# Designed miniproteins, single chains, continued (3): the designs that were tried, part 34

Each design is a single chain, and the fold is of that chain. pLDDT is the mean over its residues in the fold that is shown.

## One batch from the design tools (miniprotein)

Design m9236
Fold by ESMFold2-Fast:
Structure m9236 (fold): chain A 64 residues (1-64)
Amino acid sequence: SEIEKISEELKKKLEEEYKPFQDMSLEEKMKYYGAKTVEELLDKVEEEIIKIIEEVEKEIKEKL
C-alpha cells in the first residue's frame, strides 16, 4: 500500500539521520547539535524529524 511505502522511506531516512548517534554519548550528541542543555538537544532532534517528515510529504506530492 501507499502507507507502507511512506513508512519504509521514513524509516530509512530516520535511520540515516540517527546512524551517527547510535554510538555517541549524551555529551557527544549535545556537542554535535550545539546544544547546551538536554532540552535544547530534544528541540533540535524534533526539528530534524519534522524536516524529514516534510521531505517525505513533498516527495509523495511530486509522485502524485
Scores: mean pLDDT 71

Design m9237
Fold by ESMFold2-Fast:
Structure m9237 (fold): chain A 59 residues (1-59)
Amino acid sequence: SSVEERFKIAKETKEKLESLGFEELAKELSIQMLKIPDAEEARKLAEEAIEKAKKMKEE
């Protein structure tokens, strides 16, 4: 996948997690996603992390 796609996924995920109050996780996960060459794999990791964070915040 393109570098632009991976950067966009990482940025959007970081912003989402930061908005939920998980600033350290947001930074760590965004760096981890940039190491994943496949955008779909990075997006799946991002979606799972965001869903878990949302559940924790809603509870």
Scores: mean pLDDT 76

Design m9238
Fold by ESMFold2-Fast:
Structure m9238 (fold): chain A 89 residues (1-89)
Amino acid sequence: HMAESIRRTAEELAKAIREGNTFEADVYLALLLIQSAIAKKEAEDRGDYETAKRIDEASSRLVQAADAGDPEGVLRAGEELAKIVEEFD
């Protein structure tokens, strides 16, 4: 469920960036960062610090892509994050 939600939100973020809709882009980025924080905390609570680190790195790439106005970079980072979350379910 969370992995699919991340993919959907990343698609919406990429669309907002392509359309120049800065308000929607900020909202979707915030939602992705909240989902990332929840996933990271769950990994840490399980003692899976390697997964927590991977989530943090993917989230960092997501922020960098969004700040650069790179919708393809957002989709790549979002897919990476979704796969990490999917793998530890």
Scores: mean pLDDT 87

Design m9239
Fold by ESMFold2-Fast:
Structure m9239 (fold): chain A 86 residues (1-86)
Amino acid sequence: SEAEAKIEELREKIKKDPSAELYNNLGVALRDAGRYDEAIEYFEKALKLDPNYAEAWRNLGRAYADKGDLEKAVAYYQKATELERA
């Protein structure tokens, strides 16, 4: 599938030069494929490298919303909004 091809492409890029942006992009591709737990892992890896990465906080919130964990989703959306207001 298109989603699986994108995941493989991003994994190869990460092998060469890992970055917060590449981890975030892999998380997005995993979320688009419905692989929410794996998406969460990669958003958390992105945030470990760059805790101020507002987009990764927002994407983490989206993944938790996709899992039905609305309390965590709201908390992570709030964190993204706080960083964007700074």
Scores: mean pLDDT 89

Design m9240
Fold by ESMFold2-Fast:
Structure m9240 (fold): chain A 69 residues (1-69)
Amino acid sequence: DKEKIEKAKKLFEEAMRAYDEGDYEKAIELAEKAMELLASVKSNKDPEVAALYSAAGILKAGAEFEKEL
């Protein structure tokens, strides 16, 4: 699932960009899409996948918190 991991990385990068721009709704959407892709390729052998999933989850939580202000 190399293609899914690469797509998730791009989505996460876009989510970080949206977060930096203050577009928290877009950041949440993009982070969720990244997490969905990563969940479908989840493997105990892929620490990069686990790390990226966690990072996306943290970004999403932060964006949700900011959006609700």
Scores: mean pLDDT 79

Design m9241
Fold by ESMFold2-Fast:
Structure m9241 (fold): chain A 65 residues (1-65)
Amino acid sequence: APAEGKPGLGPISEDEEAVEKAKKTFGIDSYYVMTKEEILEKIREHLKKYGVPDEEIDAILEYWK
């Protein structure tokens, strides 16, 4: 069904929300045979699609490591 209302877009923490969504999605699939490197790379791609700068992505991923 098509939506007509405003989506639940995150506030100034949009970048963090995208990361949380990614980790939740891939976290559940952790048992599906995936390396940490691949999971981190997918998170990075997601953030890049949102236009997050590489420096911020690197800082976030460093914490994930």
Scores: mean pLDDT 59

Design m9242
Fold by ESMFold2-Fast:
Structure m9242 (fold): chain A 89 residues (1-89)
Amino acid sequence: NAEEAVTDQDIADLVAAVANLLIKKGRYEEAVEFLEKVLPQFSDEARPTLLVELARAYEKLGEHDKAREVAQQALALDPDNEEARRILA
């Protein structure tokens, strides 16, 4: 059963959790570097989860234009993404 295999979304959720911990520890530059490096490995279905964390890290760095850009990318892939919509508001 494919349900018992580790999915792209399962890995993305773990990566997002690591990025969120880095952000909570004030390690924003490390969170950005980590997320940008791993993002190309993920499917369009899994990528919105990581793009939201990247946008949060950019907001914490004061990079508001970059935060909006990656939040728009997340919303383009997942129009119902509440976190991406919140960043763009």
Scores: mean pLDDT 83

Design m9243
Fold by ESMFold2-Fast:
Structure m9243 (fold): chain A 61 residues (1-61)
Amino acid sequence: LPELEAELKAVQDEIVARAREFMARVDAGELTPEQVAAHTRDLAALEAKYRALLGEIEAAR
């Protein structure tokens, strides 16, 4: 359980870090449509992992 909670925290931190990096690129005007699409896919994958970890934690409690 502590391992799953630590992994959930790591995923949350990664989502925040990715959002900050994306906003920095938006501010710099360096984004292409392909880069926006890639960010959207990466965020969806992280969200799916987050939900899976939540389910595992709840099932183990």
Scores: mean pLDDT 80

Design m9244
Fold by ESMFold2-Fast:
Structure m9244 (fold): chain A 70 residues (1-70)
Amino acid sequence: SSEELLKRAEELVKKGEEALKKSAEEVKKVLDEILKLTQEAIEKGDEKTAKEIREKGIEMMEKHQKKLEE
């Protein structure tokens, strides 16, 4: 369901925040999972949920890029 996909996305965002403290490799794994979850939502025709998950992924990518520049 859309609610389950959004909950999974929120859990991945939390996982990503922890990954930022560990390594770029761990962050990339979380970003890959967010991308896969976005694709699952698109496949199911849930455009709204896919958009929300994509936005969470973009935010995580921006945080990751900032960390890499330090």
Scores: mean pLDDT 79

Design m9245
Fold by ESMFold2-Fast:
Structure m9245 (fold): chain A 68 residues (1-68)
Amino acid sequence: GKEEAEKKMIELLKEAVEKHKDAPEEERQRFERELLRIYVEAAELSETESAEKVIEKFEKKVKELMEK
């Protein structure tokens, strides 16, 4: 359900932030802003899309951001 999707997204956010904790401040701030944007987009999408689709899109975007 929606709660499970939110929990998984939060766990992915925490992991992504943890992996970037040692990055320079400017890079960390930019990364955190992009993560927040992706999360907000996923939250908006969750009002109309299934939990599965929201999680899949969220995971893909977070992974793409982490590869930069």
Scores: mean pLDDT 78

Design m9246
Fold by ESMFold2-Fast:
Structure m9246 (fold): chain A 96 residues (1-96)
Amino acid sequence: LPPNDIYTITLSVDASEEEFLKAVEEAKKYAEENKKEAEVEVLDEEGNLAALVRFFYSSKLKKIIASASANESLAPEWLLEFVNKINEEAKKLFPP
């Protein structure tokens, strides 16, 4: 899909956990309702990527696939824990 087809919500690292979780749910809902990619990007004050959570609807699996990454030097600990949870759930979608 072209970059402009991705629904992106941008947050600061200064955002609360509550604001982040709300953005994640909004992005996931957008991906489910529109069958398109959605993402939440968390940036520091200099514009460096602290975390990224991406949602993709898989027509083959008929569900949302989530992937996440975080920069351990920039992301707060609660955000690192959230990213780890997303990646563990993603592993369950591709069982051995």
Scores: mean pLDDT 77

Design m9247
Fold by ESMFold2-Fast:
Structure m9247 (fold): chain A 64 residues (1-64)
Amino acid sequence: MISIPALKEKLVASGADPSKIDEVLKEANEVYEKYRRGEITPSDLLEAERGLEKKILEAVGLPA
């Protein structure tokens, strides 16, 4: 699974729009908050992280 902070650094270095990255981070924060509260399982978190990776790739203009 991809670490969101590490992925953000790579994408910003590649010229990704910081505002698009911020949108993904807001969504990630919501997902991690739900996980912390016990509202989702580790498997749900893993699927959510995969979805966030796709959104980040789309922000760079790559196929998801």
Scores: mean pLDDT 71

Design m9248
Fold by ESMFold2-Fast:
Order: sequence, then C-alpha cells, then structure tokens
Structure m9248 (fold): chain A 83 residues (1-83)
Amino acid sequence: RERVRELIKRLYPSLTDEEIDELLATQGELRVLESILADALHRNTLNKELIDELIQVAEELKAAGDTRADRIIEFLKKLKEKL
C-alpha cells in the first residue's frame, strides 16, 4: 500500500523497502499504524500533519473492509482536537 509505505519511509528513512514490505506482511497495516502512533507519542513528535496522515491511512483501511480501523480513527480525531 502506497500511503502507509511512504509514511514509513519518511518517518524511518533508515529502513529499506524490503524491511518495510516485511514489516507490513508480518504485522499488517493497522498494527504498523498503531506502532507509528505509539512511537510518535513516546518521542513527542506527534503533530496535526502526522495525525491527518494516520487518519487517511486508517480511513483507507476501513474502506478496504477492516472495521477495526474505526477505533483508531476516533482516537486520532480526539487527539487532534487536543493539539
């Protein structure tokens, strides 16, 4: 998936395309998205632009049939309101 892959490349430029593909294959897109959010919160690097990108990825996951994405979308929207 292009959007989540490009996001990972930008946030973690030391990762190779092969490492990103393996991560997405083993963890799945939703779990990788959750890990990015957790890392950004821990490192205090979370901003409105990153939240908007995470929401876009989660909404695309929901459109693809992953209903579990609803929970992370609601969390991200609430988090954005507090910034």
Scores: mean pLDDT 78

Design m9249
Fold by ESMFold2-Fast:
Structure m9249 (fold): chain A 84 residues (1-84)
Amino acid sequence: AAALIDQGTSALLAGNYDTAISLFSQALAIAGNNNVTALNNLGIALLLAGKINDAIAAFKKALALDPNNSSAKTGLAIAENAKK
């Protein structure tokens, strides 16, 4: 799981958003959908790929696990404003 998160982060930083989405989704499948870092990074990748509704869902899942996660709170606010 950690190696997939690292690879997904590298893909995200390189602008390969579809690859990042795939890698973070694979990490979450292994981690039982309970990894806050992978959920938050998936949300960012989805947002940058223009998949706004999917990004909102990912950030909400991250906040369900960690309500004080500042990155997920910021990402959710950006995604919800992009939907308006």
Scores: mean pLDDT 81

Design m9250
Fold by ESMFold2-Fast:
Structure m9250 (fold): chain A 56 residues (1-56)
Amino acid sequence: MREEGIRLAEEAGKAIAAGDWVTASELIKQAADLFMQELPPEEAAAEVKRAVSRAL
C-alpha cells in the first residue's frame, strides 16, 4: 500500500478539522489518485475514508 496516499488523506482530515475545505478536497483527490494506481476505485475510496476518519 502507498504510505504517501495515507499521509495525504490524514492531512485532509487535519484540514477539515481546521475548517479548510478547499485544501481538504484537493488532498483527498491526490490521495485517491495514488490509491487508484494500485487498487480498484471502490477499495481506493475505502482507504481514503479510513485514513481521513483516523485523523479526525
Scores: mean pLDDT 79

Design m9252
Fold by ESMFold2-Fast:
Structure m9252 (fold): chain A 64 residues (1-64)
Amino acid sequence: SELRKRALELEAEAALLRMEVAVLRLAQRLGKIDPEEAEREIAELEARARELEREAEELRRKAE
C-alpha cells in the first residue's frame, strides 16, 4: 500500500530527527555546542518529529 509505505517513510524520518536530538543533547552535555543554540535546535527537531509521527499515524489509520 502506498499509504503504508508513506507512513513508514515519515516514521523513519521522525526516528532520524529523534536521533539528531539525542546527539545534540550529548554534545550539549559534553560542552561541544552553545546551550542556547542546542535548546533552539532541539525544540525545532522535536516539533518536526511530532508532526511527522502524527501524519504517519493518520496515514496508517487510513491504510487499514
Scores: mean pLDDT 87

Design m9253
Fold by ESMFold2-Fast:
Structure m9253 (fold): chain A 75 residues (1-75)
Amino acid sequence: HMTREELLAQLPDEVRKLVEEFEKAIREVSKGNPEAQKKADELLKKLDEIARESGDPVLEAVVGYLVYRYNLARM
């Protein structure tokens, strides 16, 4: 079990900033804001590209977790 804070501490500052922006967008998506969904999609695409380029399994796991949270917010 790892807290959100502990997980984010493992990421580079630039990536951590993108994750925080994505989490803000997810909150707005759960409130039914259509503009937030577009922003979340763009942020997720950037995170996925960074994870793929880095080959970092921790970052890949973080992206998978964010996809799961995003899908829940859209329901």
Scores: mean pLDDT 77

Design m9254
Fold by ESMFold2-Fast:
Structure m9254 (fold): chain A 73 residues (1-73)
Amino acid sequence: SEVEKLREEARKLLEESVELSVEAIKYAALSVTSSEEEGKIYREKTAELNKRSTELGKEAEELLKKAKELEEK
């Protein structure tokens, strides 16, 4: 069904979002233990990964909303 397809796509996006969030935590930890120059690079990577994670989470939320609307009809 269309509902199951939307839920499956949302699940994949949420899994990727979580994976990016975990990677961001690792880079954040590296930024604290590295040189000032290396720390800046790791902070930039952390920000990029967090932004991508948030965007995927929002996309998944929209897909789940569409799935719910279709299920209620």
Scores: mean pLDDT 87

Design m9255
Fold by ESMFold2-Fast:
Structure m9255 (fold): chain A 78 residues (1-78)
Amino acid sequence: SPLVERLLSAESKEQILAEVRRYLAEHADVLTPQQREAILKTTEYILENMDDLEKAKEIIGFTLERTLQLARERKAKA
């Protein structure tokens, strides 16, 4: 997955958050501004409460990709 590959290259919480921000901006056509803000807040919460960066990357990557897949499917049907 493109997001997971970008996250795997990140070496800090700040880099993980930056990659998530970039990925959400690239997919602004399928997500509302409110949805993007909610995802960013969730990502920040995960990063603040997890010391294991590799586990954080996996959880964030999985959650965001699933959210984007559902958003794309809804847009394709509309």
Scores: mean pLDDT 78

Design m9256
Fold by ESMFold2-Fast:
Parts: sequence; structure tokens; C-alpha cells
Structure m9256 (fold): chain A 65 residues (1-65)
Amino acid sequence: DDEKTQLLVKLADYLRKGDVEGAKKLIEEAEKKGLLSKEDAKKAIEYLDKGDYVGAMLTVAKGLM
């Protein structure tokens, strides 16, 4: 729970700062750690590439359930 919560907090912080590359790297690291599936990580990154930060956040949050 704490690790998943920290992921969402860090992702929100990167996106608030406009650090899309930092956000993508965080998502890729979460997938490597098994916190997020490959499919959900890919979808979240696709949302970031489109500038849809809300879509990215919701995809990650749902993937962590």
C-alpha cells in the first residue's frame, strides 16, 4: 500500500512540474518492480505522450488496484 501510494504521489509531483520524462521513467520502474502491469504502464505512457496527465494518473491508479 505505502509503495503504491508513494508511486502515485511521485507521479503527481513530476506531472505538476511538467517533468514528463521523469513521470515516464517512474512508470517504467514501477513496471519493472511488478507494481504495475506492462499493459497499464504502456497505456499510462501513451496518455503522457498525448498530454493527457489525468488519463495517465487514472490508468496508474487503476493498475495499482
Scores: mean pLDDT 83

Design m9257
Fold by ESMFold2-Fast:
Structure m9257 (fold): chain A 65 residues (1-65)
Amino acid sequence: MEEVKERAYRLGREAARLEAAGDLEGAQRVNQEALDLIESLKDEEERKEALEAAQRGAAEALAEA
């Protein structure tokens, strides 16, 4: 489960980085990968934690850009 949250976090960072670079199509593809990962989780709390990790990753990447 920690690995899933870490992957969601990294996908969020990559999507935000691509968006900041102007690669909107790339950002959409990576966002879809993050959503697919979150949807693969059966536990509602795990889905929420993974979504929050992805959002945190995106926010941190945007702050670094």
Scores: mean pLDDT 81

Design m9258
Fold by ESMFold2-Fast:
Structure m9258 (fold): chain A 82 residues (1-82)
Amino acid sequence: IEKIIEELAEEAAKINPEMAETIKKLAEGGAKEILKAFKESVEKAIEAVNALAGSLTNLAPEAAEEAEKYAEKAIEAIKKAA
């Protein structure tokens, strides 16, 4: 999960280099929230992934496709780990 979110941050930063530091910080916080939520339930972890993807898309709309793609990968990893 952390690696998937890290890859998302790297791809989004390539698309919007001016926001790279903000994107990285957002992704680090999002990964932490996803891991906390996963300890409570799969449903909450999925909600946390979607929240991160939405926040990233608001910050860098041009990276929306990457946000969606990596959110799907993270959700699949969460379901497989449950």
Scores: mean pLDDT 81

Design m9259
Fold by ESMFold2-Fast:
Structure m9259 (fold): chain A 77 residues (1-77)
Amino acid sequence: SAHEMLREAAELAEELGALDLAEELRRLSQSPVTPENLRRAAELLGELLKIASEARDLERVRRLFEMGLALSQLARE
């Protein structure tokens, strides 16, 4: 589900030291699945992907990319 995925993204953000992103992702994981919230989640995942990429953390980059694709699919529905 979107809520489970965003909770996982918050955990990844905490692991990367991106505590502000983790807090906002956790808030979104408890929020309604609206186009506005999905757009905001995509922005946060993009920022987290940039951090993971700069850290050369290829495993987290792949997971975040996979999550971004899943959010894109949900936004289309």
Scores: mean pLDDT 83

Design m9260
Fold by ESMFold2-Fast:
Structure m9260 (fold): chain A 92 residues (1-92)
Amino acid sequence: AERLIEELRRLAKELAARSDPEKAAVIEALAEGAADAIRRLAELGAFELAEEAYRLAKEALERAAAAPTVAEARDIAAEAGERLEALVEEAR
């Protein structure tokens, strides 16, 4: 799980560096929420769900960075957050 978290944080840093400060904050918050979910899933032994969380988060980060507005980026992050929470609940 640590390697997935490291890759996700690296991607988020690259995307945030190319974004305005408000969108960068959304990207960074999404990445940290996803990192927490991935770590929690790995602690529960749910490695397939941790991989799914990584793929979900990566797609969401790229979509948020590409979003024309901060509001759209926030909507993407909120949807991703709900899906990440659902994966953690599924593992319980």
Scores: mean pLDDT 86

Design m9261
Fold by ESMFold2-Fast:
Structure m9261 (fold): chain A 79 residues (1-79)
Amino acid sequence: SEKEEKLKELEEKIEELEKELEKLEEEEKKLEKELEEAKKNNEDTSEILEKLMEIGVRKVKLAVELTVLKKEIKKLKEE
């Protein structure tokens, strides 16, 4: 049915976004370590901080999208 196809598509999108979030969290951990090393070595941190900011923004966007998709799944299952 069309409803079953929509549920599958939404569930697949959630899985993709959750994988993207995991990758961003791994990148964030890497950059946090690089930031600490750069601070310890008195190196320029500007590029690392900019990348961390970009990851933060991307994580927020993914979290909002995941929330919306999860609400849509609940609505479809309750119908």
Scores: mean pLDDT 86

Design m9262
Fold by ESMFold2-Fast:
Structure m9262 (fold): chain A 61 residues (1-61)
Amino acid sequence: MLSEEIKEYWEWVKNEKLEKIIKYYIEKEKLSEEEAKKIAKDDIELAKEIEEYKEKVEEKL
């Protein structure tokens, strides 16, 4: 992915339901349901951490 596409992906993950993220990994990445669920949950947690980091950086500017 290009840098912009990666950023758009994380914004999408932050705002989308777990079920849609799981479907994305199954259909596009051809992952099993178990693998897709694990990665989707990890992605949601990471998206939250990225948001918290952005808020902290904005406070320091």
Scores: mean pLDDT 72

Design m9263
Fold by ESMFold2-Fast:
Structure m9263 (fold): chain A 65 residues (1-65)
Amino acid sequence: SLEEEAKKLEEKAEEYEKLAEEYEKKAEEAFKESRLEGIRLDAEAGVYRIASSSYRLGAESLRKK
């Protein structure tokens, strides 16, 4: 079912969104000790944000109304 596949993509989007939030928090803490480490973690959070958005768009495509 396309509905079931869309739900799985939404679950993946939510997982990546949570990873982005975790890495954003880690970046904030890391900035206190090391600018380079903070920037690296923030960049990784950005990648997770993009992944989350991509999965959401995939789910919307499967649910075309």
Scores: mean pLDDT 86

Design m9264
Fold by ESMFold2-Fast:
Structure m9264 (fold): chain A 86 residues (1-86)
Amino acid sequence: MTVKIILENANPGIAMTALGGAVEAELNGGILSSKVEGDRITLTVENASDSGKAAAIAGAEGAASNGGELEKSEDGDTLTLVVKGK
């Protein structure tokens, strides 16, 4: 499956925590790519394993605990996690 973590107005704690989850997902056999546009960071993990998906979710939830709000959506084989900084 594909997991996307989208960070909007991320503080350093949000960005570092989410990146940690994305990197863990890549170490579990996924392919990580990143895109930065202004105050938006998109981390995409293609071919994520079940453990990689769990790591990405944990990273997004941890990022939200650093002063953000988390929105989750699934469309087919894609999980999208949006973390919005306050």
Scores: mean pLDDT 83

Design m9265
Fold by ESMFold2-Fast:
Structure m9265 (fold): chain A 61 residues (1-61)
Amino acid sequence: MPSVEEQREFLERAVETLRERGVPEESIEALRADMLAAIASGDQERMLETLERLRALVEGV
């Protein structure tokens, strides 16, 4: 299971990659906010769903 630190590190790298790929800032901020909220609430399912969404955008899939 990814740690909170790993999740935040991935989020920061993903945000940088998404900006470089030209993903709209509004979409990036929405995903970042959702991930941070999930981390704060300890909702692991929500964190995994948001993480998978971020990975899909980073991979372009």
Scores: mean pLDDT 73

Design m9266
Fold by ESMFold2-Fast:
Structure m9266 (fold): chain A 58 residues (1-58)
Amino acid sequence: SLEEEFRELLEEAVKKGVLSEETAEDWYEGFLHLLRESPRMTEEQARAFLETLRKDLD
Protein backbone atom coordinates (compact mmCIF):
# COMPACT_ATOMS: atom_id res chain seq x y z
CA SER A 1 0.00 0.00 0.00
CA LEU A 2 1.01 3.65 -0.30
CA GLU A 3 1.12 3.88 3.51
CA GLU A 4 3.59 0.99 3.71
CA GLU A 5 5.74 2.41 0.89
CA PHE A 6 5.87 5.78 2.64
CA ARG A 7 6.74 4.16 5.97
CA GLU A 8 9.61 2.26 4.33
CA LEU A 9 10.87 5.43 2.65
CA LEU A 10 10.86 7.29 5.98
CA GLU A 11 12.65 4.40 7.75
CA GLU A 12 15.40 4.49 5.11
CA ALA A 13 15.72 8.28 5.46
CA VAL A 14 16.12 7.92 9.24
CA LYS A 15 18.75 5.18 8.77
CA LYS A 16 20.70 7.45 6.41
CA GLY A 17 20.51 10.33 8.89
CA VAL A 18 18.59 12.52 6.44
CA LEU A 19 15.55 12.73 8.74
CA SER A 20 15.03 12.57 12.51
CA GLU A 21 12.62 10.00 13.93
CA GLU A 22 10.35 12.81 15.19
CA THR A 23 10.21 14.47 11.76
CA ALA A 24 9.52 11.08 10.13
CA GLU A 25 6.59 10.46 12.52
CA ASP A 26 5.16 13.93 11.79
CA TRP A 27 5.48 13.40 8.02
CA TYR A 28 3.85 9.97 8.23
CA GLU A 29 0.91 11.30 10.29
CA GLY A 30 0.46 14.23 7.92
CA PHE A 31 0.52 11.93 4.90
CA LEU A 32 -2.12 9.65 6.42
CA HIS A 33 -4.39 12.64 7.09
CA LEU A 34 -4.00 13.89 3.51
CA LEU A 35 -4.62 10.41 2.07
CA ARG A 36 -7.70 9.67 4.21
CA GLU A 37 -9.37 13.08 4.57
CA SER A 38 -8.29 15.04 1.52
CA PRO A 39 -10.35 15.27 -1.67
CA ARG A 40 -7.32 17.33 -2.79
CA MET A 41 -5.05 14.31 -3.29
CA THR A 42 -5.75 11.30 -5.48
CA GLU A 43 -3.89 7.99 -5.02
CA GLU A 44 -2.00 8.80 -8.25
CA GLN A 45 -0.88 12.18 -6.87
CA ALA A 46 0.15 10.55 -3.57
CA ARG A 47 2.26 8.00 -5.46
CA ALA A 48 3.92 10.77 -7.49
CA PHE A 49 4.74 12.53 -4.21
CA LEU A 50 6.33 9.34 -2.85
CA GLU A 51 8.41 8.88 -6.02
CA THR A 52 9.69 12.46 -5.76
CA LEU A 53 10.64 12.02 -2.09
CA ARG A 54 12.33 8.68 -2.82
CA LYS A 55 14.57 10.36 -5.38
CA ASP A 56 15.31 13.32 -3.09
CA LEU A 57 16.19 11.06 -0.14
CA ASP A 58 18.55 8.87 -2.17
Scores: mean pLDDT 75

Design m9267
Fold by ESMFold2-Fast:
Order: C-alpha cells, then structure tokens, then sequence
Structure m9267 (fold): chain A 65 residues (1-65)
C-alpha cells in the first residue's frame, strides 16, 4: 500500500521531524509501505526502514494501489 503523510502544524515541528515526513512522502508514493498503529504512535515501514510518527503532529493516510 502507499502512504501519504501530512504535517498538521509545521511551525511546531523540529527540522528532523519535517525531514522525516518529507522522506516518507517521497518514498511512500513510489514504494510499497506497511503501516502499524500503536496508541498515539504510527509506525511506517518502507523498504525495511522504519519511521515512527506521533498522531498529534502528523496525519497519516494509507491508499491501496
């Protein structure tokens, strides 16, 4: 499945968090991803790389293609 990540409040994010979201957006639209939700945490795995995001800062949308 393909993943889209949206930043809810860019001003409240660190540079590291913004870069993480951008990497997921670039890879998740081109590559297949696995998404696991654990409470307030979203774990996205793309090509064996794991990205951990908070639901409070990011909106994660999964699209089957």
Amino acid sequence: MKVKVEVLKEEELSEEEIKKAQEIQLLGQTEEAEVEVKGNTVIITIKGKKFVLSKDKFKVTVTEA
Scores: mean pLDDT 74

Design m9268
Fold by ESMFold2-Fast:
Structure m9268 (fold): chain A 80 residues (1-80)
Amino acid sequence: GSMEEEVEKKIKELEDRAKRLEQEADTPLDMAAYGLAREAIERVKKSKDPEEALQIADEALTEVDRLEASRKLYEENRKK
């Protein structure tokens, strides 16, 4: 169903982000974001409810976004 397709889409998005982070991981923040993405993929796969799986994936993607934003702000502040 459409819900199951959304779960698969979110898993692919998490896998894509994890792959990029793996290639670019030079800082503790990158490693934390990578670990979070991988853990979220495992949790989504263990979920019995597509709605719960989507919530887990959305929360994880939001947190990865926050970690990436924090890294950018940190680098910008170091240039002052």
Scores: mean pLDDT 79

Design m9269
Fold by ESMFold2-Fast:
Structure m9269 (fold): chain A 59 residues (1-59)
Amino acid sequence: AEEKLKEIEERREKANEEHLKRLKENEEADLETVLRLTGEALRDIGDLLQEELEVRKAA
């Protein structure tokens, strides 16, 4: 259980880094692009949080 939680946390950190990278690559982007990229990152983080909850329930 603890090992799986650590893997989920690492994936969440990587997802945050990927989001920041995409924002940096699109620094000239309009508001719509920024909102779209942020929405995608929030969905990815939400999926990781859901997985964490499932692991915690199994423990």
Scores: mean pLDDT 74

Design m9270
Fold by ESMFold2-Fast:
Structure m9270 (fold): chain A 68 residues (1-68)
Amino acid sequence: MEELIKEIAELVKEAKELEKKGELERAIQLYNRALELAKQLSTLDPVVGRAAIHDIEKAIKELEKKKE
């Protein structure tokens, strides 16, 4: 569980750095990878997992708006 939380956090951090560089497509790819892990986390810890899913989905939506 802690390893999933750490991996999600690392992917989100890398995605944010890609956002700053304007690499929106790569950032979205990393957020989607983090989202898959957050979904796995929600089966183990629904409270922590749902919070992670919400934050990641929000980030993906903001980037998709910038890409359009």
Scores: mean pLDDT 82

Design m9271
Fold by ESMFold2-Fast:
Structure m9271 (fold): chain A 55 residues (1-55)
Amino acid sequence: GVHLEVAAHDLGLSVEQLREMARRHAEGVSLRELGEEYGLSEKQVRGALAAVRLE
């Protein structure tokens, strides 16, 4: 939906990358590790995961 598309655009990522990030977090990958891999702060990763949950 619109929220996920906006979050992806703001972070320079695709919607599919946000969905992959959410899946990996559910599998036990930390917010810090995801931030390091995608070049995002931990707060930005939390925001992205929240956007995925709103869909």
Scores: mean pLDDT 79

Design m9272
Fold by ESMFold2-Fast:
Structure m9272 (fold): chain A 80 residues (1-80)
Amino acid sequence: LEEIKELLKKAIELAEAGDVEKALALLEEAMELLLKNSPDKLAAEEEAGLALIHIAVGKIIGDEAGGVIKAAKLLLEFLE
């Protein structure tokens, strides 16, 4: 759990710094760990799905970093 939160926080930091490629890699790793380790698989799948929507929307509107940040914050809130 704490490892997933740390990955998400690092992804936000990298996205804010403009390193979208590394931010996406950490976000994907965090989502994989969340899906494997979540006690509520359906809720975890739903939140991961919403995170993917934020990433896709960010790419479409030309704000990939913003999409990653929104996705990571959504997953952090789910884990709180």
Scores: mean pLDDT 80

Design m9273
Fold by ESMFold2-Fast:
Structure m9273 (fold): chain A 89 residues (1-89)
Amino acid sequence: DEIEEVRRAAEEGDVEALIKALEDKDAEVREEAALLIGEKKFKEAIPALKKAVEDKDPRVRLAALKALQDMGASEEEIKEAAKKLEALL
């Protein structure tokens, strides 16, 4: 279960595994990775979350935007991410 593996990576603080999970083939795995990065506030993953805002799946895009907001990304970064998400709708 890849979602269980992603949750375990978050509990262990394995940020590299979470960043890799943002590129997983399964949208549910990518969404879970984005949400957990935001919840745990792994700021090291901010560049990867900015890419995830452009994901093909709207659930992943929303999760990435929420994670950036939850981690206190700058107002400019949040506005830029929101514009990218809106352009994909």
Scores: mean pLDDT 79

